# Ledger of designs, part 105: designed miniproteins, single chains, continued (5)

Each design is a single chain, and the fold is of that chain. pLDDT is the mean over its residues in the fold that is shown.

## One batch from the design tools (miniprotein)

Design m19651
Fold by ESMFold2-Fast:
Structure m19651 (fold): chain A 87 residues (1-87)
Amino acid sequence: DSRVQSLQQVISLLQQARDLLQQGDRQGAIQQLQQASQIAGQSNDIGTRQGTDQIASDIQSGSMSNDQAIQRIDSLIDRLRRRIQRL
């Protein structure tokens, strides 16, 4: 179903952002988060869009460490996986 596919795409992009942060690639992670935000916005998932936008902004401003960003991404992935289980 289209909704499950959109959620899976967002999860995949968030996992890629997480892996890039583990490698120290902050700019690559921001690009993946921006793509996840765009897909979430297209599927009217405002909460996920705001979450990904905020993480990307906090990485860009230097107000968030890679470890802190990974923790926030992991929490977001967990929420999206729970949503899929309910669909």
Scores: mean pLDDT 87

Design m19652
Fold by ESMFold2-Fast:
Structure m19652 (fold): chain A 83 residues (1-83)
Amino acid sequence: SQKEVNELEMELGVIELEFSVLKLMKDKLSTEELNSFSGKILKQIDKLLEKLDELSKDPSSKETAEKYKKEVQKIKEEVQKLQ
């Protein structure tokens, strides 16, 4: 539904903001702190990917869910590179 799509867009926006803050702060963080914060973002990403997998089962939301899965996967790869 459009409500579920809007909720996912909000969750993705929060993840993007957290990752942007982490990138700005990375030079001030210890390796342990960087790994801790990136690990938390990765857990949020994995939960969002699970929701997107469920939405992809509905033909009405499948195309939107697959588009967002690609975007979220790119962010996941970028966060993993910081570890």
Scores: mean pLDDT 85

Design m19653
Fold by ESMFold2-Fast:
Structure m19653 (fold): chain A 70 residues (1-70)
Amino acid sequence: MPTVTQIAQDFFDLYDRAQRASQDDPDMRQRVDDMYDQGVNILFTMDPDDASRRLRDITRQVQRIVRQAS
């Protein structure tokens, strides 16, 4: 089973790709950056189990943005 650390690493790797994919669209980049801030906040303020669930949800939203931008 993936650990919170593995989920967080996957999220940050995806954020890097999303930032590159959205570099020519300031609005999309702002949404990606907002999702990054939410992910960081979740990791620092929530219980690890709850953080894992919320972070996976945000990761799916970022994945959708990457697919639409690419």
Scores: mean pLDDT 77

Design m19654
Fold by ESMFold2-Fast:
Structure m19654 (fold): chain A 90 residues (1-90)
Amino acid sequence: SVLEKVRELLEKIDELSVEELRKEIVKLGVEIGREIAKATGEERKRLEEAGKVLSEGSQQMATLIENGESEEKIKEVAKETLAKAEEILS
């Protein structure tokens, strides 16, 4: 499930490069988009909220990378983004 992938990625943040983290977050957003197409009611709203969080987090990471910010700072954004998505999907 998407929730299981979010949890796995949270545990691997310190082991992955910034490039891999951003790529995986983008992939999660795509998978959520596919699940939104199949969902209704409250489940659809949770998926839409999680998708928005992942999209905004990915864009923030992109901006930090473009600005030459530290790996530590970029990974903090990834952690916050994934933790919020995990809470929404739980």
Scores: mean pLDDT 86

Design m19655
Fold by ESMFold2-Fast:
Structure m19655 (fold): chain A 75 residues (1-75)
Amino acid sequence: MTLAEEIRAKSVDELLAEVEPEARRLAPAVKAGLAEAGNAVSEERALAMAKAILTARRLQLAMTPEEVGALFRAA
């Protein structure tokens, strides 16, 4: 097991908690995008998808400091 894998596994719950406010802000855009694609979803479902997207992106960015910084600046 690599150190990166251990960090990702350990931080998933904390990352979910940290991204929740941003996910709530992103959820309307996710819902609108899905509706345009013909997939009407509830606001709660859109929020869950936004949380998953932000969490996955943070886990991916944990490998590159530049991307972590870019995400922070965009927020």
Scores: mean pLDDT 65

Design m19656
Fold by ESMFold2-Fast:
Structure m19656 (fold): chain A 78 residues (1-78)
Amino acid sequence: MLEQALLLTKKKVKETFSPEDAKKVEEAIDKALEALRQGASSAEAVQIFIKSLKENLSPENVQKAIDILVDSLNQVAN
């Protein structure tokens, strides 16, 4: 469930990133969550998340945020 994985990612980024970068990742998560609430598909929400990360973070921190989301998805699935 993507919404649960995004919420879990939001908690994990506070422990992993600087406060400034954590806020940028949280803003990207909030955009993806809003898209889901407005009826966007999971694929569309993930694309919104990745686009927002790429606009606001270094490539290294974009990959790190994606890795945390993937780990969170694996924890929510089964």
Scores: mean pLDDT 85

Design m19657
Fold by ESMFold2-Fast:
Structure m19657 (fold): chain A 81 residues (1-81)
Amino acid sequence: MTLKDYYLDTLTRLLREAGVPDEELQRLLQKFEVKVQEATDKKDNAVEDVVFNLSKFIIEEVVPLVGEDKVNAAARRLQGK
């Protein structure tokens, strides 16, 4: 699995658990995929930048759509805690 595939899968799971509508889910995944691809192509070690961008993307794009509580619950479930 590539770094891009890993974070896209993670975001997909988060969006599904948070109850994001299918149309918005596809839109958000496409937007994030471009961002991850750019980070991966420009840096030898993009892991930290991708994680930062994922967190920022969730706060700026996902939290306003479904609310902080749903996002936090989904994130905790994905962390396996």
Scores: mean pLDDT 71

Design m19658
Fold by ESMFold2-Fast:
Structure m19658 (fold): chain A 63 residues (1-63)
Amino acid sequence: SAELDAQVREAVIEVARATMEYMLAYLNLRLTKSPEDREAVERALERMDEADRRLQELIAAKR
């Protein structure tokens, strides 16, 4: 459906955004080496996993 196709496109964009956020968090961690920035990297990685999982579920729904 057109609605499902739009949701897939939005999910792909979210994966890209989450990936960029992870890269920024990782660069910050490399500069500071702080526990707070390590936690930020872990949160960004979880968001990437969540975004990818959502995309996979939407693709499976297209069957």
Scores: mean pLDDT 84

Design m19659
Fold by ESMFold2-Fast:
Structure m19659 (fold): chain A 87 residues (1-87)
Amino acid sequence: EEPRWSREELLAAADRAVATYAETLNLSPEEVAQLRALLEELVDRAVAAGLSARQQEHLLMAAVMAWLAGRSLEEIRALLDRLLAQL
């Protein structure tokens, strides 16, 4: 079986990523809260879908990149639904 990260491990990684982006991109508190909420939603979805560590990392990275590119939450969710369907 492919290794996978726990919800706790993924949330810890998400928190570190949010802290790094907040510092490097000078994000507002509102942007930090939005990114954190998005990543928490994705962690829950990735864990529920039984994704491998590689798939979990790919999904989270795709969402972060889409959010940084200024895509709407609807567009990001549509992208994630498509990626999850391609398991």
Scores: mean pLDDT 78

Design m19660
Fold by ESMFold2-Fast:
Order: structure tokens, then C-alpha cells, then sequence
Structure m19660 (fold): chain A 67 residues (1-67)
């Protein structure tokens, strides 16, 4: 499933960024799920995010708590 694959990529990027920031495992998983939901919502709306857009979404999710 395309949406599922894209969502998993966003989650993996978000986990990597969260770990690099020193966030707790629980916070990292919460942000990863947020990134997954964002990508799935975009795909359901007929928007197919590129790999670069998925990375951008992951960065935004990993920093959402502050900005």
C-alpha cells in the first residue's frame, strides 16, 4: 500500500531525528506516529508526497513541540 509505505518512511525519518535530538523513546514514538498520520492524511486527500516532502514532514514532526 502506497500510503502505508510513505507513512513508514516518515516515521523512520522522525525516529532518527528524534533520537539525534535526545528525546525519550516514548516521545520519539509519539512524534513518529504524528508524522505517519500526516503523510496518510495527505495521501488520502489525493496528494502523493515525494521522498523529500516526507523528510520535510518528519523534520517538522520532530520539532513540533517547540516550533
Amino acid sequence: KEAEELAKKAAEYTRQIGQERGLSPEEVERLAKAAEETVKALYEDGQAPSDEEIKSIARAAATAERV
Scores: mean pLDDT 75

Design m19661
Fold by ESMFold2-Fast:
Structure m19661 (fold): chain A 87 residues (1-87)
Amino acid sequence: EEEIAALRRRLAFHERNARGSERDAQYYKDLADYYEQLGKADPENREVYEALAKKYRENYENSQKGFARHQAEADRLRAELEALEAA
């Protein structure tokens, strides 16, 4: 039962972090798109808006990688928990 409890805690951790990374990815994507549009509309401040858009695109990509890592670990832990509970 302690092994099952430990796996459930680890699974919950990775599931929460996957959801967090997914929300962060959407947030950063929206910001990157927003600043990209501002850069097109305001040539005088284009450099500033392009730098911000690039920063938030990088944050988006990092959040997507975080989501993928946590999702993969959650899937692995679910399979392990299922096998242990079935035994």
Scores: mean pLDDT 88

Design m19662
Fold by ESMFold2-Fast:
Structure m19662 (fold): chain A 93 residues (1-93)
Amino acid sequence: SMSDIRHQAIMLGASAGVLDIQTIIYEKLYQKGEELDLKYLEKLREKARQLRVQLNELLKKTKDPKTKRELQRAIDVADLTIRRLDELIEKVK
């Protein structure tokens, strides 16, 4: 149903926000000179990639313009998170 799509959009959007906050925390830890576990960063990046796939699939099924805009914002957050994690992983290697 359309309400199921909206529920999924809210939950996936929240997941994008959580990944963004986790990425900010790791960036700040790196800036403070903390040693970061490469495996944790790679797992976080993989979660962001999986989320991006789920968001794009849900966007294809979504007809409501407001929900489409919310999904696109979550996709943009996931894309930025992936790029930031790519940069952080290269610095930690």
Scores: mean pLDDT 90

Design m19663
Fold by ESMFold2-Fast:
Structure m19663 (fold): chain A 70 residues (1-70)
Amino acid sequence: MEELEKKIDELVDKARKSTNPEEIRKLVAEIGKLYDELVEKGYDPSTAAARYAAAVLEAIGAFIEKELAK
C-alpha cells in the first residue's frame, strides 16, 4: 500500500512540473489507476476519491498558472 502511495506522489510531482497537456493527461490517468488499485487493496474509496481530486486540481492549477504567465 505505501509503495503505491509513493508512486502516486512521484506521478503527482511529475504532473505538477509538466508543461505538456498530453503528458499531464497521461499522468492523471495513471494516478487514477493507482488509486483504483489502492481501493482494491482495502483503502477507503471516499478518501481515495478526495485525494485523487486534489491531485488532479493541483496538476491543472499548476498548468493554468504557467499558461497565465505567458
Scores: mean pLDDT 80

Design m19664
Fold by ESMFold2-Fast:
Structure m19664 (fold): chain A 98 residues (1-98)
Amino acid sequence: MYLEKAEELRRAAEEERREAEEYLELAEKTGKGEGERYLARAIVHELLASLLEAGAEAYELAAERIRNNEPPLSEGEQAMIKLSDEILESIRSEEARE
């Protein structure tokens, strides 16, 4: 369960990082004005990737702690997992509407 969820989040993070790289290239080639818009999009995608990766790490840590008979998640780790799950659902919902 936890490791499968971590893999889902890591794959989503890889997609977001690829989008960020594409927008960074567009920003460099387009110049001022439109380039600033592409840079802003790159920053958003990079931030989403980082949040999804943090959620994946929290799930991986939870799996390790359960294997060791330890409490699986701290309060902060639980919050990060919840945020990452909400971000992933939001991304998928936006794609479904388009």
Scores: mean pLDDT 79

Design m19665
Fold by ESMFold2-Fast:
Structure m19665 (fold): chain A 66 residues (1-66)
Amino acid sequence: MSAAAQTLYRAGYHDGKEAGAAGLADEASAKEMGERARQSALRNGATEEEAEAAGKGVYEGAIEGR
């Protein structure tokens, strides 16, 4: 992963983990949050790799934060 993708993954993971800990994420909502993060990154000029890292971070953080 590029340094930028790794940074986006960590940021997404942190945000997802907070949502999971707050009881805001089941598996379906975690996937939706991840996909929204991926789409948002693409709209803001991120590469495909960076966008995938952002989405994956949010999804994994939300699942692990439960």
Scores: mean pLDDT 80

Design m19666
Fold by ESMFold2-Fast:
Structure m19666 (fold): chain A 80 residues (1-80)
Amino acid sequence: LSIAEKVKLGHELAIELIDESDLPEEKKKQFLERVNEVLLEALKENKDPVEMLREAAEKEKDPEIKEAILELAKRLEEAL
């Protein structure tokens, strides 16, 4: 898969993850905004989205958003 294809899959998996989640709507919005930022950067810099998501999670101070990003990174890695 190309970086663009991995980014597309990452967006799809993020939506699936958030639909399954019982997080408050505000946290769902924050998660999606953060994921969109990270995946856009991966596309622009031609970097691996799984690696970029893991790096973003390490820097994330909100533990619920951090866990959601790590789960997305795991799902994306397993889907590749």
Scores: mean pLDDT 86

Design m19667
Fold by ESMFold2-Fast:
Structure m19667 (fold): chain A 84 residues (1-84)
Amino acid sequence: MEEEVREAARRYLELAEKLGLPKEVLELFEKALENGGGEGLLYLAKGLALGELALVEKNPEGISPEEAKEFIEEQMEELEKLLE
């Protein structure tokens, strides 16, 4: 679980940076990567929630529909993996 949370956080951080998501989302994924385990999972969940809100709010300037879809799909796959 700890390593799986860190790997998911690393992937989400890379995607969030690629998509230009808000600094707050990046900081949450960084904390998830640093902490791992249950605390890391909590930060991961918060980052995912804020990331989704940022994508939904009006397709933030600079994020294409294809990039938004890529982020959501990656998020869904990693979340499913963590919840198994």
Scores: mean pLDDT 70

Design m19668
Fold by ESMFold2-Fast:
Structure m19668 (fold): chain A 60 residues (1-60)
Amino acid sequence: MEKVTIEVVVLTSMVDMLVKELEEAGFKVLDVKVEPISETKSRVTVVAEKPEGKSITVKE
């Protein structure tokens, strides 16, 4: 199980969208740190666990 740290600058209103996108991609979000850098933008640090269940080599 691999942990990844993702750092991006996004609109504060987009933080929820970023987290949702990672969860939809199969990442297990462990921690979300939001640091405001301006009135409209925040630096977001997401610690997530990479999904381990996608290494199926069998085909239908």
Scores: mean pLDDT 73

Design m19669
Fold by ESMFold2-Fast:
Structure m19669 (fold): chain A 92 residues (1-92)
Amino acid sequence: SSATEAEIRRLVGQLRLPEEDRERLTARLLELSRVVPAETIRRLGAGLVTYVNAISDPAERLRLAEEAIARLAAGEPVSRILERLYERAKRA
């Protein structure tokens, strides 16, 4: 829906990543939103903003964001993905 697209763009727009990477991640999340519940996509997006932005290394931020989206695409529960992101952010 247009509301889900707007929310994805808003959340990804807050990520401390290069614009090109944010555009690519936005496109990937929009594709996933066709098969993954909107609430799950929102939870992942919010978690990325909170935890990935806490990482000091720009390359590690991109790697973790890409890994989180890939794990969601593979069917991993969003709660497990967020747990991994939280543990990494806590050690950053």
Scores: mean pLDDT 88

Design m19670
Fold by ESMFold2-Fast:
Structure m19670 (fold): chain A 66 residues (1-66)
Amino acid sequence: SREEAIEKALEAMLEAARRGESTSGAGARAVHVLVQEGYSSEEAAEAVEEAYKRHREEILAAGAKP
């Protein structure tokens, strides 16, 4: 579902953030993870955008570089 894709995107972005990756790098990694799990590129991109919109503060707090 869309909500499952958003949750998976957030988890991937938080892992990247904890490694000190940039916000753009975290987003790119999350797209890659979702595509590997069977989501389309469009679905993955939309999920990443929505995860960042809803959870920007959490992602930055986890260590993502702006």
Scores: mean pLDDT 84

Design m19671
Fold by ESMFold2-Fast:
Structure m19671 (fold): chain A 109 residues (1-109)
Amino acid sequence: SKEFARAKVEIEASLGLMLMLIWELSRDESASEDEKLALVQRAIREFTDNALALLGTITDPEQRAELTALTIRQLDDLLAFTHERLALSPAQRAALEALVAEEKARIQA
């Protein structure tokens, strides 16, 4: 469907923007790691809310399942990239992992 094609492109484009945000934050010497984590956490929540809204427009169950799987993979990719690029403490890493697990559960519900 046109809705499926559009939703897929929008979800994939959102990942690209978030990866750019994390890259820019990794180069920002003026922001604390707590400030960087807070921005990433906000962006992940907004990404999940947008993805849920887009999933709600898809009427075909197979296409919804495909976009759900894509969104879950993208959350895992975002988590991995954030851990690679930001100098987060073990406690900060655990907080981000907990948020990603919560957002994945929301997408799968």
Scores: mean pLDDT 88

Design m19672
Fold by ESMFold2-Fast:
Structure m19672 (fold): chain A 86 residues (1-86)
Amino acid sequence: AQEFSDKILQAIEDVGLSAGALSEVDPELAEELRERAKELLSPLDDSAFDLLEEAAQRGYEEPRTESVEYWRERGEKGLKTLEELR
């Protein structure tokens, strides 16, 4: 399996959890975060997509009490990290 840096793993976690947590509250934003993450992860192996989906499932099952703005900022931070790794 391809080894990912801690920065990539954290970025995937941030985007995935945010997309999952937002899926019922702001489904359009959740889908935007997923689509942008998949575009940025497309050069990596399929295990990166599996990690993203696992994080999203956790975010969905355990919605936090944080605001939509908190999850947007967390997701955008993860996306920025992935963009810097291109």
Scores: mean pLDDT 76

Design m19673
Fold by ESMFold2-Fast:
Structure m19673 (fold): chain A 64 residues (1-64)
Amino acid sequence: METQLRVLVHELKTHPMSLEEIKKALKSLLENGISAEEILEAVEKNLDEETVKKVKEAIEELEK
């Protein structure tokens, strides 16, 4: 797993993040060449359903 993606997974696991904070983190990862698919796979494997839903919502909002 990319270092930036691993850091995001750790933050989501240990700290409550708002939708806006998640969107900012996702935008940074996407700009660094990490795909939405890789992000979703990592969060689905490591995090709870509620967090996965928030990440999916953030991706949808970034796609407009």
Scores: mean pLDDT 78

Design m19674
Fold by ESMFold2-Fast:
Structure m19674 (fold): chain A 84 residues (1-84)
Amino acid sequence: SMRLREEMDAGVKELDTAVRAVLDGLTEHLDAIKPAIDRLVKAGALPEAAELAQKAVDMAEAGKSKEEIAEEAEKEAERILKEL
């Protein structure tokens, strides 16, 4: 709902812009691994799925590309699924 506070609206917009910029950058990397995570979760490999998500976040923060993160995630998921 709308709030009628001009000074607070300015502060909220600034925070929203900063949060969106961070989420936009991280979301692209995390979205790339969603298929791998989903496959592991459906197979019952929940701890491995959580570890993979953490690795993806760490790699994104280290400046790895979305493609590199997705490729490594998919390879790891496939190796885990072959054992199940």
Scores: mean pLDDT 67

Design m19675
Fold by ESMFold2-Fast:
Structure m19675 (fold): chain A 55 residues (1-55)
Amino acid sequence: DAARRARREENLRAARELLADPSNPVGQVAREIGEKLREIGDSIQRGIETGEAPK
């Protein structure tokens, strides 16, 4: 009841502050993960294109 309400208010406040901050590191981490996934995909496709197993 009271404790749950206080926690909910704190979470909403934190969420608003994170959304208001464009320099939030969460956005930077998301971009970094996206780039890494793209690199992995490119590497796999290159392997298929080569067709030759030995490096």
Scores: mean pLDDT 68

Design m19676
Fold by ESMFold2-Fast:
Structure m19676 (fold): chain A 112 residues (1-112)
Amino acid sequence: ARGVPTPASVTVAEGGSATLTSTVTGAPASAVKAGTWALQAPDGTGRLLVYGGSTRAPGTPARYTGSATGNTVTLTLSGLQAEDTGAYTTVAQAAPAGDAVATSEAAVLTVV
């Protein structure tokens, strides 16, 4: 299974908002709803933002909102900060090591 983000690249001013959507094919809806969002910063630092489709990971600000419907996962960001710049990916069917996992292509967000 694979997720395809829309948009693949977006530039937004600080204080603005962005919506990143990934459509996942080849995974059951339950795996999509259990999906995660992760950010990889330009310096290579990665962190988990949202898991279980809508639960914020510890340290993720309230301005990040995750949702999942059918085969689509969405991350909405408001009050954008420079630290939000980076590559955003989703994982459906996140399972223990050794199980099949589905990942998205990266959606690149630049905050200016």
Scores: mean pLDDT 70

Design m19677
Fold by ESMFold2-Fast:
Structure m19677 (fold): chain A 69 residues (1-69)
Amino acid sequence: SMSQLIQELRQLIEERADPETKQRLMSLLDEAVRQGALTEQDLQTMIRLIREGRLDQAISLLEGVLAQA
């Protein structure tokens, strides 16, 4: 479900991101969730990017989603 993917993504950010990147990713994620701007595919892509250490690409994805919202 969407809620399960969001929870998994939050846990991965907590586990894998440095404090500055974590704050940025969490802020962007919370805004995107608030606006209903995320698809399950977006969440799955972000989970993959975080697992691969592609934090800058994860930030860019969230910024892109919010720019279209």
Scores: mean pLDDT 87

Design m19678
Fold by ESMFold2-Fast:
Structure m19678 (fold): chain A 55 residues (1-55)
Amino acid sequence: DDLLPREMELALQMAEGKLSESQMRAELRALGVSTLAIDRTLALAKTLEEIKKLK
């Protein structure tokens, strides 16, 4: 998996409504993650949020 465990944790927190999109982006930038990887993590977080709504 190309994503670090912290990136996945932040994506899950955003999907759970614990972090805003801007907060997640700021945390990932602080970790030195590329813009492409941030956008990929955002797409994952939105997918997880939609999956959560199906439960």
Scores: mean pLDDT 76

Design m19679
Fold by ESMFold2-Fast:
Parts: C-alpha cells; sequence; structure tokens
Structure m19679 (fold): chain A 73 residues (1-73)
C-alpha cells in the first residue's frame, strides 16, 4: 500500500468522524437508505483495512475506532 500504517490510522479516524456526521445529517433529512449505505460502506472499508493490517498495535487501535463508530451508526 502507498500509505504507512500511521497514515492509514489517521485517515481511518478522519473517515469515521465524517461517516458519523454524514449519517446523522442523512437521518435528519429522512434519507434512511442513503444513511444505511454510509454505514455499509464504513463497515466494508473497516473490514478490508483490518484484514490487511499487520501491525498489532495499529490493528488494536483500528478495531477500537471501528467498534466505537459502529455503536454510533
Amino acid sequence: APLSDEEILKKFKDFAKLAKKEYELLLKQGKFSEAEAIKKYFEELAETILAQTKDEKVREELEKIYKETLEEL
């Protein structure tokens, strides 16, 4: 991958925040199918990143962010 594990972690944190914000906005607009699509995309991206992450500490931090974000979606 062209990104370091640190850069992947940073981008994932940023994406998690954006996904939550967009999800909340879509729900307020009554766009439930679009909100579900954001949740599904986030889940698929997180699972792909976790499957490819070799660094144990980065994996643990990614899993924590994934679980915390998923509870909010």
Scores: mean pLDDT 81

Design m19680
Fold by ESMFold2-Fast:
Structure m19680 (fold): chain A 79 residues (1-79)
Amino acid sequence: MLTLEDVENLTEGNIDDLVNKLLQQNLSDEQKQLALNAKNEYMNQKRLVDMTPNPSEELLKKKEEALEHLKEVLRKLVK
């Protein structure tokens, strides 16, 4: 079972494991889609930063905001 402590300890290296652990719970299709959309948004922002030589502070901030949004979605879905 995914806990709030697991969500607060979320890092770039464990996002897939934590999201997959949440998706194995008895969630509705809409709740699963919310988690997947938030994860995909973070992964897209991370890719843009990783592909950009000398990323701007704005790009770095968008990546951080996407990670924070993912954490917020996961907190709402934790039982």
Scores: mean pLDDT 78

Design m19681
Fold by ESMFold2-Fast:
Structure m19681 (fold): chain A 67 residues (1-67)
Amino acid sequence: DALALLEEAIRRAEEEGNEAAKRSAEGALQADKQGDSVAVLVGAREAREAGNEEVAELLEKAAQLMD
């Protein structure tokens, strides 16, 4: 379930205090609601650039489930 992975990504980013990764995960959740897996992958790249590899991996898995 892509939604569950996206919600977990938001929770993980919040617990780690990484506001940039949290914003990327929140954007990916909105992209999922629009069916835009490419935008979810952009969110994963942004989370990785923000230093949150775990959030990036969760967003990448969510994008795969949207295929």
Scores: mean pLDDT 81

Design m19682
Fold by ESMFold2-Fast:
Structure m19682 (fold): chain A 139 residues (1-139)
Amino acid sequence: ESVDGAIAYAERQLENALQSGNVPAFLEALGYAIKVLKTSKTDFAKNVLEAAKAAKEGNIDAALSYLDKAESIAPGSLLSYVLPLIAAVAYGNTAVKDALLSHIKKKDVSLYVKNQVKKAVTLATKNKDEVKSILEKYL
Protein backbone atom coordinates (compact mmCIF):
# COMPACT_ATOMS: atom_id res chain seq x y z
CA GLU A 1 0.00 0.00 0.00
CA SER A 2 1.15 3.57 -0.82
CA VAL A 3 0.23 7.06 0.33
CA ASP A 4 -2.66 8.45 -1.75
CA GLY A 5 -2.62 11.88 -3.48
CA ALA A 6 -4.74 13.58 -0.80
CA ILE A 7 -2.31 12.47 1.96
CA ALA A 8 0.66 13.62 -0.18
CA TYR A 9 -1.01 17.05 -0.60
CA ALA A 10 -1.71 17.27 3.17
CA GLU A 11 1.95 16.41 3.87
CA ARG A 12 3.11 19.16 1.46
CA GLN A 13 0.87 21.74 3.21
CA LEU A 14 2.36 20.72 6.58
CA GLU A 15 5.92 20.92 5.15
CA ASN A 16 5.27 24.45 3.78
CA ALA A 17 3.86 25.62 7.14
CA LEU A 18 6.90 24.19 8.99
CA GLN A 19 9.33 25.90 6.58
CA SER A 20 7.59 29.28 7.05
CA GLY A 21 7.20 28.92 10.85
CA ASN A 22 3.67 30.34 10.47
CA VAL A 23 1.63 29.13 13.49
CA PRO A 24 -1.87 29.66 11.95
CA ALA A 25 -0.77 27.81 8.78
CA PHE A 26 0.72 24.98 10.90
CA LEU A 27 -2.53 24.55 12.88
CA GLU A 28 -4.65 24.64 9.68
CA ALA A 29 -2.35 22.12 7.91
CA LEU A 30 -2.48 19.83 10.99
CA GLY A 31 -6.31 19.83 11.12
CA TYR A 32 -6.53 19.21 7.37
CA ALA A 33 -4.00 16.34 7.56
CA ILE A 34 -5.98 14.58 10.33
CA LYS A 35 -9.23 14.92 8.30
CA VAL A 36 -7.52 13.44 5.21
CA LEU A 37 -6.01 10.57 7.25
CA LYS A 38 -9.47 9.73 8.69
CA THR A 39 -11.13 9.71 5.24
CA SER A 40 -8.37 7.84 3.31
CA LYS A 41 -9.01 4.41 5.02
CA THR A 42 -5.49 3.25 3.99
CA ASP A 43 -3.24 1.12 6.23
CA PHE A 44 -0.77 4.04 6.20
CA ALA A 45 -3.43 6.47 7.52
CA LYS A 46 -4.69 3.96 10.14
CA ASN A 47 -1.15 3.42 11.50
CA VAL A 48 -0.40 7.20 11.62
CA LEU A 49 -3.67 7.87 13.51
CA GLU A 50 -3.08 4.95 15.94
CA ALA A 51 0.51 6.16 16.60
CA ALA A 52 -0.85 9.66 17.41
CA LYS A 53 -3.56 8.22 19.71
CA ALA A 54 -0.99 6.04 21.51
CA ALA A 55 1.28 9.09 21.94
CA LYS A 56 -1.70 11.10 23.30
CA GLU A 57 -2.38 8.27 25.81
CA GLY A 58 1.29 7.98 26.90
CA ASN A 59 1.79 4.49 25.41
CA ILE A 60 5.42 4.47 24.20
CA ASP A 61 5.49 0.88 22.83
CA ALA A 62 2.27 1.29 20.82
CA ALA A 63 3.32 4.72 19.48
CA LEU A 64 6.69 3.33 18.27
CA SER A 65 5.09 0.18 16.79
CA TYR A 66 2.45 2.10 14.79
CA LEU A 67 5.02 4.71 13.65
CA ASP A 68 7.26 1.89 12.32
CA LYS A 69 4.30 0.31 10.46
CA ALA A 70 3.39 3.66 8.86
CA GLU A 71 7.07 4.38 8.01
CA SER A 72 7.45 0.92 6.37
CA ILE A 73 4.54 1.78 4.01
CA ALA A 74 5.80 5.32 3.20
CA PRO A 75 9.49 5.73 4.16
CA GLY A 76 10.42 9.32 5.02
CA SER A 77 6.78 10.42 5.34
CA LEU A 78 6.70 13.58 7.47
CA LEU A 79 3.16 12.81 8.79
CA SER A 80 4.21 9.45 10.31
CA TYR A 81 6.82 11.29 12.44
CA VAL A 82 5.17 14.67 13.10
CA LEU A 83 1.64 13.66 14.16
CA PRO A 84 2.66 11.26 17.02
CA LEU A 85 5.35 13.72 18.21
CA ILE A 86 3.05 16.73 18.38
CA ALA A 87 0.40 14.60 20.15
CA ALA A 88 3.01 13.60 22.78
CA VAL A 89 4.04 17.28 23.15
CA ALA A 90 0.46 18.66 23.34
CA TYR A 91 -0.59 16.14 26.02
CA GLY A 92 2.63 16.61 28.06
CA ASN A 93 3.86 13.02 27.50
CA THR A 94 7.57 13.93 27.70
CA ALA A 95 8.76 10.28 27.90
CA VAL A 96 6.85 9.42 24.68
CA LYS A 97 8.21 12.57 22.95
CA ASP A 98 11.81 11.69 23.94
CA ALA A 99 11.41 8.03 22.85
CA LEU A 100 9.92 9.05 19.46
CA LEU A 101 12.66 11.67 18.84
CA SER A 102 15.42 9.15 19.72
CA HIS A 103 13.83 6.55 17.42
CA ILE A 104 13.41 8.98 14.47
CA LYS A 105 17.05 10.16 14.90
CA LYS A 106 18.15 6.55 14.14
CA LYS A 107 16.05 6.37 10.92
CA ASP A 108 17.80 6.41 7.54
CA VAL A 109 15.93 9.52 6.34
CA SER A 110 17.28 12.83 5.00
CA LEU A 111 18.61 15.58 7.27
CA TYR A 112 15.88 17.76 5.70
CA VAL A 113 13.09 15.49 7.06
CA LYS A 114 14.81 15.37 10.50
CA ASN A 115 14.99 19.20 10.53
CA GLN A 116 11.25 19.48 9.67
CA VAL A 117 10.48 17.09 12.58
CA LYS A 118 12.50 19.36 14.94
CA LYS A 119 10.59 22.44 13.67
CA ALA A 120 7.26 20.67 14.32
CA VAL A 121 8.30 19.85 17.93
CA THR A 122 9.38 23.49 18.46
CA LEU A 123 6.08 24.91 17.11
CA ALA A 124 4.00 22.41 19.14
CA THR A 125 6.02 23.12 22.32
CA LYS A 126 5.41 26.91 21.96
CA ASN A 127 1.72 26.39 21.07
CA LYS A 128 0.64 23.39 23.21
CA ASP A 129 -2.92 24.62 23.95
CA GLU A 130 -3.68 25.45 20.29
CA VAL A 131 -2.25 22.10 19.07
CA LYS A 132 -4.20 20.23 21.79
CA SER A 133 -7.39 22.03 20.66
CA ILE A 134 -6.85 20.83 17.05
CA LEU A 135 -6.19 17.25 18.25
CA GLU A 136 -9.32 17.24 20.49
CA LYS A 137 -11.43 18.52 17.55
CA TYR A 138 -10.08 16.29 14.73
CA LEU A 139 -8.22 13.27 16.16
Scores: mean pLDDT 85

Design m19683
Fold by ESMFold2-Fast:
Structure m19683 (fold): chain A 81 residues (1-81)
Amino acid sequence: MGTLPRPPSKEETLEYLAIVRDIFVAEARRLGLEDLVPAFTARVDEIAARLEAGELSPEEALAELEATVREFGRRMRARLA
């Protein structure tokens, strides 16, 4: 087997999406920003659905997740300022 990193599988990417989703929900609840949870989870669920449908590669799904996390991170910081 090769020792070089391979691109993640669809299954590995879906698992990572679920982990990030759970972390955001926990952090939003801790900060009293639960009103942001439905929009964030809907976006992550859309990315997961498009990945499962073959509309996104694992790499594209991770890029969209990163953009989503950055957007909602900014929203959370703005609400706390």
Scores: mean pLDDT 82

Design m19684
Fold by ESMFold2-Fast:
Structure m19684 (fold): chain A 78 residues (1-78)
Amino acid sequence: SHLELLEEAIAELSKNNDIEYIERLLTRLYVLDVISEEAMKEIGKILREAREKGLKELSEEQRQKIIDILRKELEKLK
């Protein structure tokens, strides 16, 4: 279910900060129509900023922002 996929993604983000892995995870959620285009665009901005800085891993602050976006998507599935 979409709920389970979002909960799994949030859990993975709490223990994995690798940008490439997170990008693949989020792309899968978008392709499966689990997250909105708006959420994907907002998350995409965070990931682009990290890549522009040459980061391989997200900071805890960047990771938390993505988690907050995914939690808002989760609330829409209630």
Scores: mean pLDDT 82

Design m19685
Fold by ESMFold2-Fast:
Structure m19685 (fold): chain A 98 residues (1-98)
Amino acid sequence: GALRKELEEIVKEAEEEARNSNSDESVDSIETRLVIEKLKEKGYSEEEAILLLSLYEKIKLDGLNDEEIIELGEKVIKNAKNELHKKAGELLLELGEG
């Protein structure tokens, strides 16, 4: 999906910036913070940005394609027990669509 490709580029740029940082903060910590800041600039809340990054890392680790991400999102929404689960499913649909 379009959002998935945008997030892949955001993560890649954050990794490069973190590796070039002369900070006592870990590269992983700097990368995470930079990705969250970029997602907030795109209109996501901090909670949504953290959740979106976590979902992106999971789908990347599991090797899911766009169709599988959409199916997972629909399943998460259908079985949602709270608003956070529903939001996670909606973000998965955004990642898989487009």
Scores: mean pLDDT 83

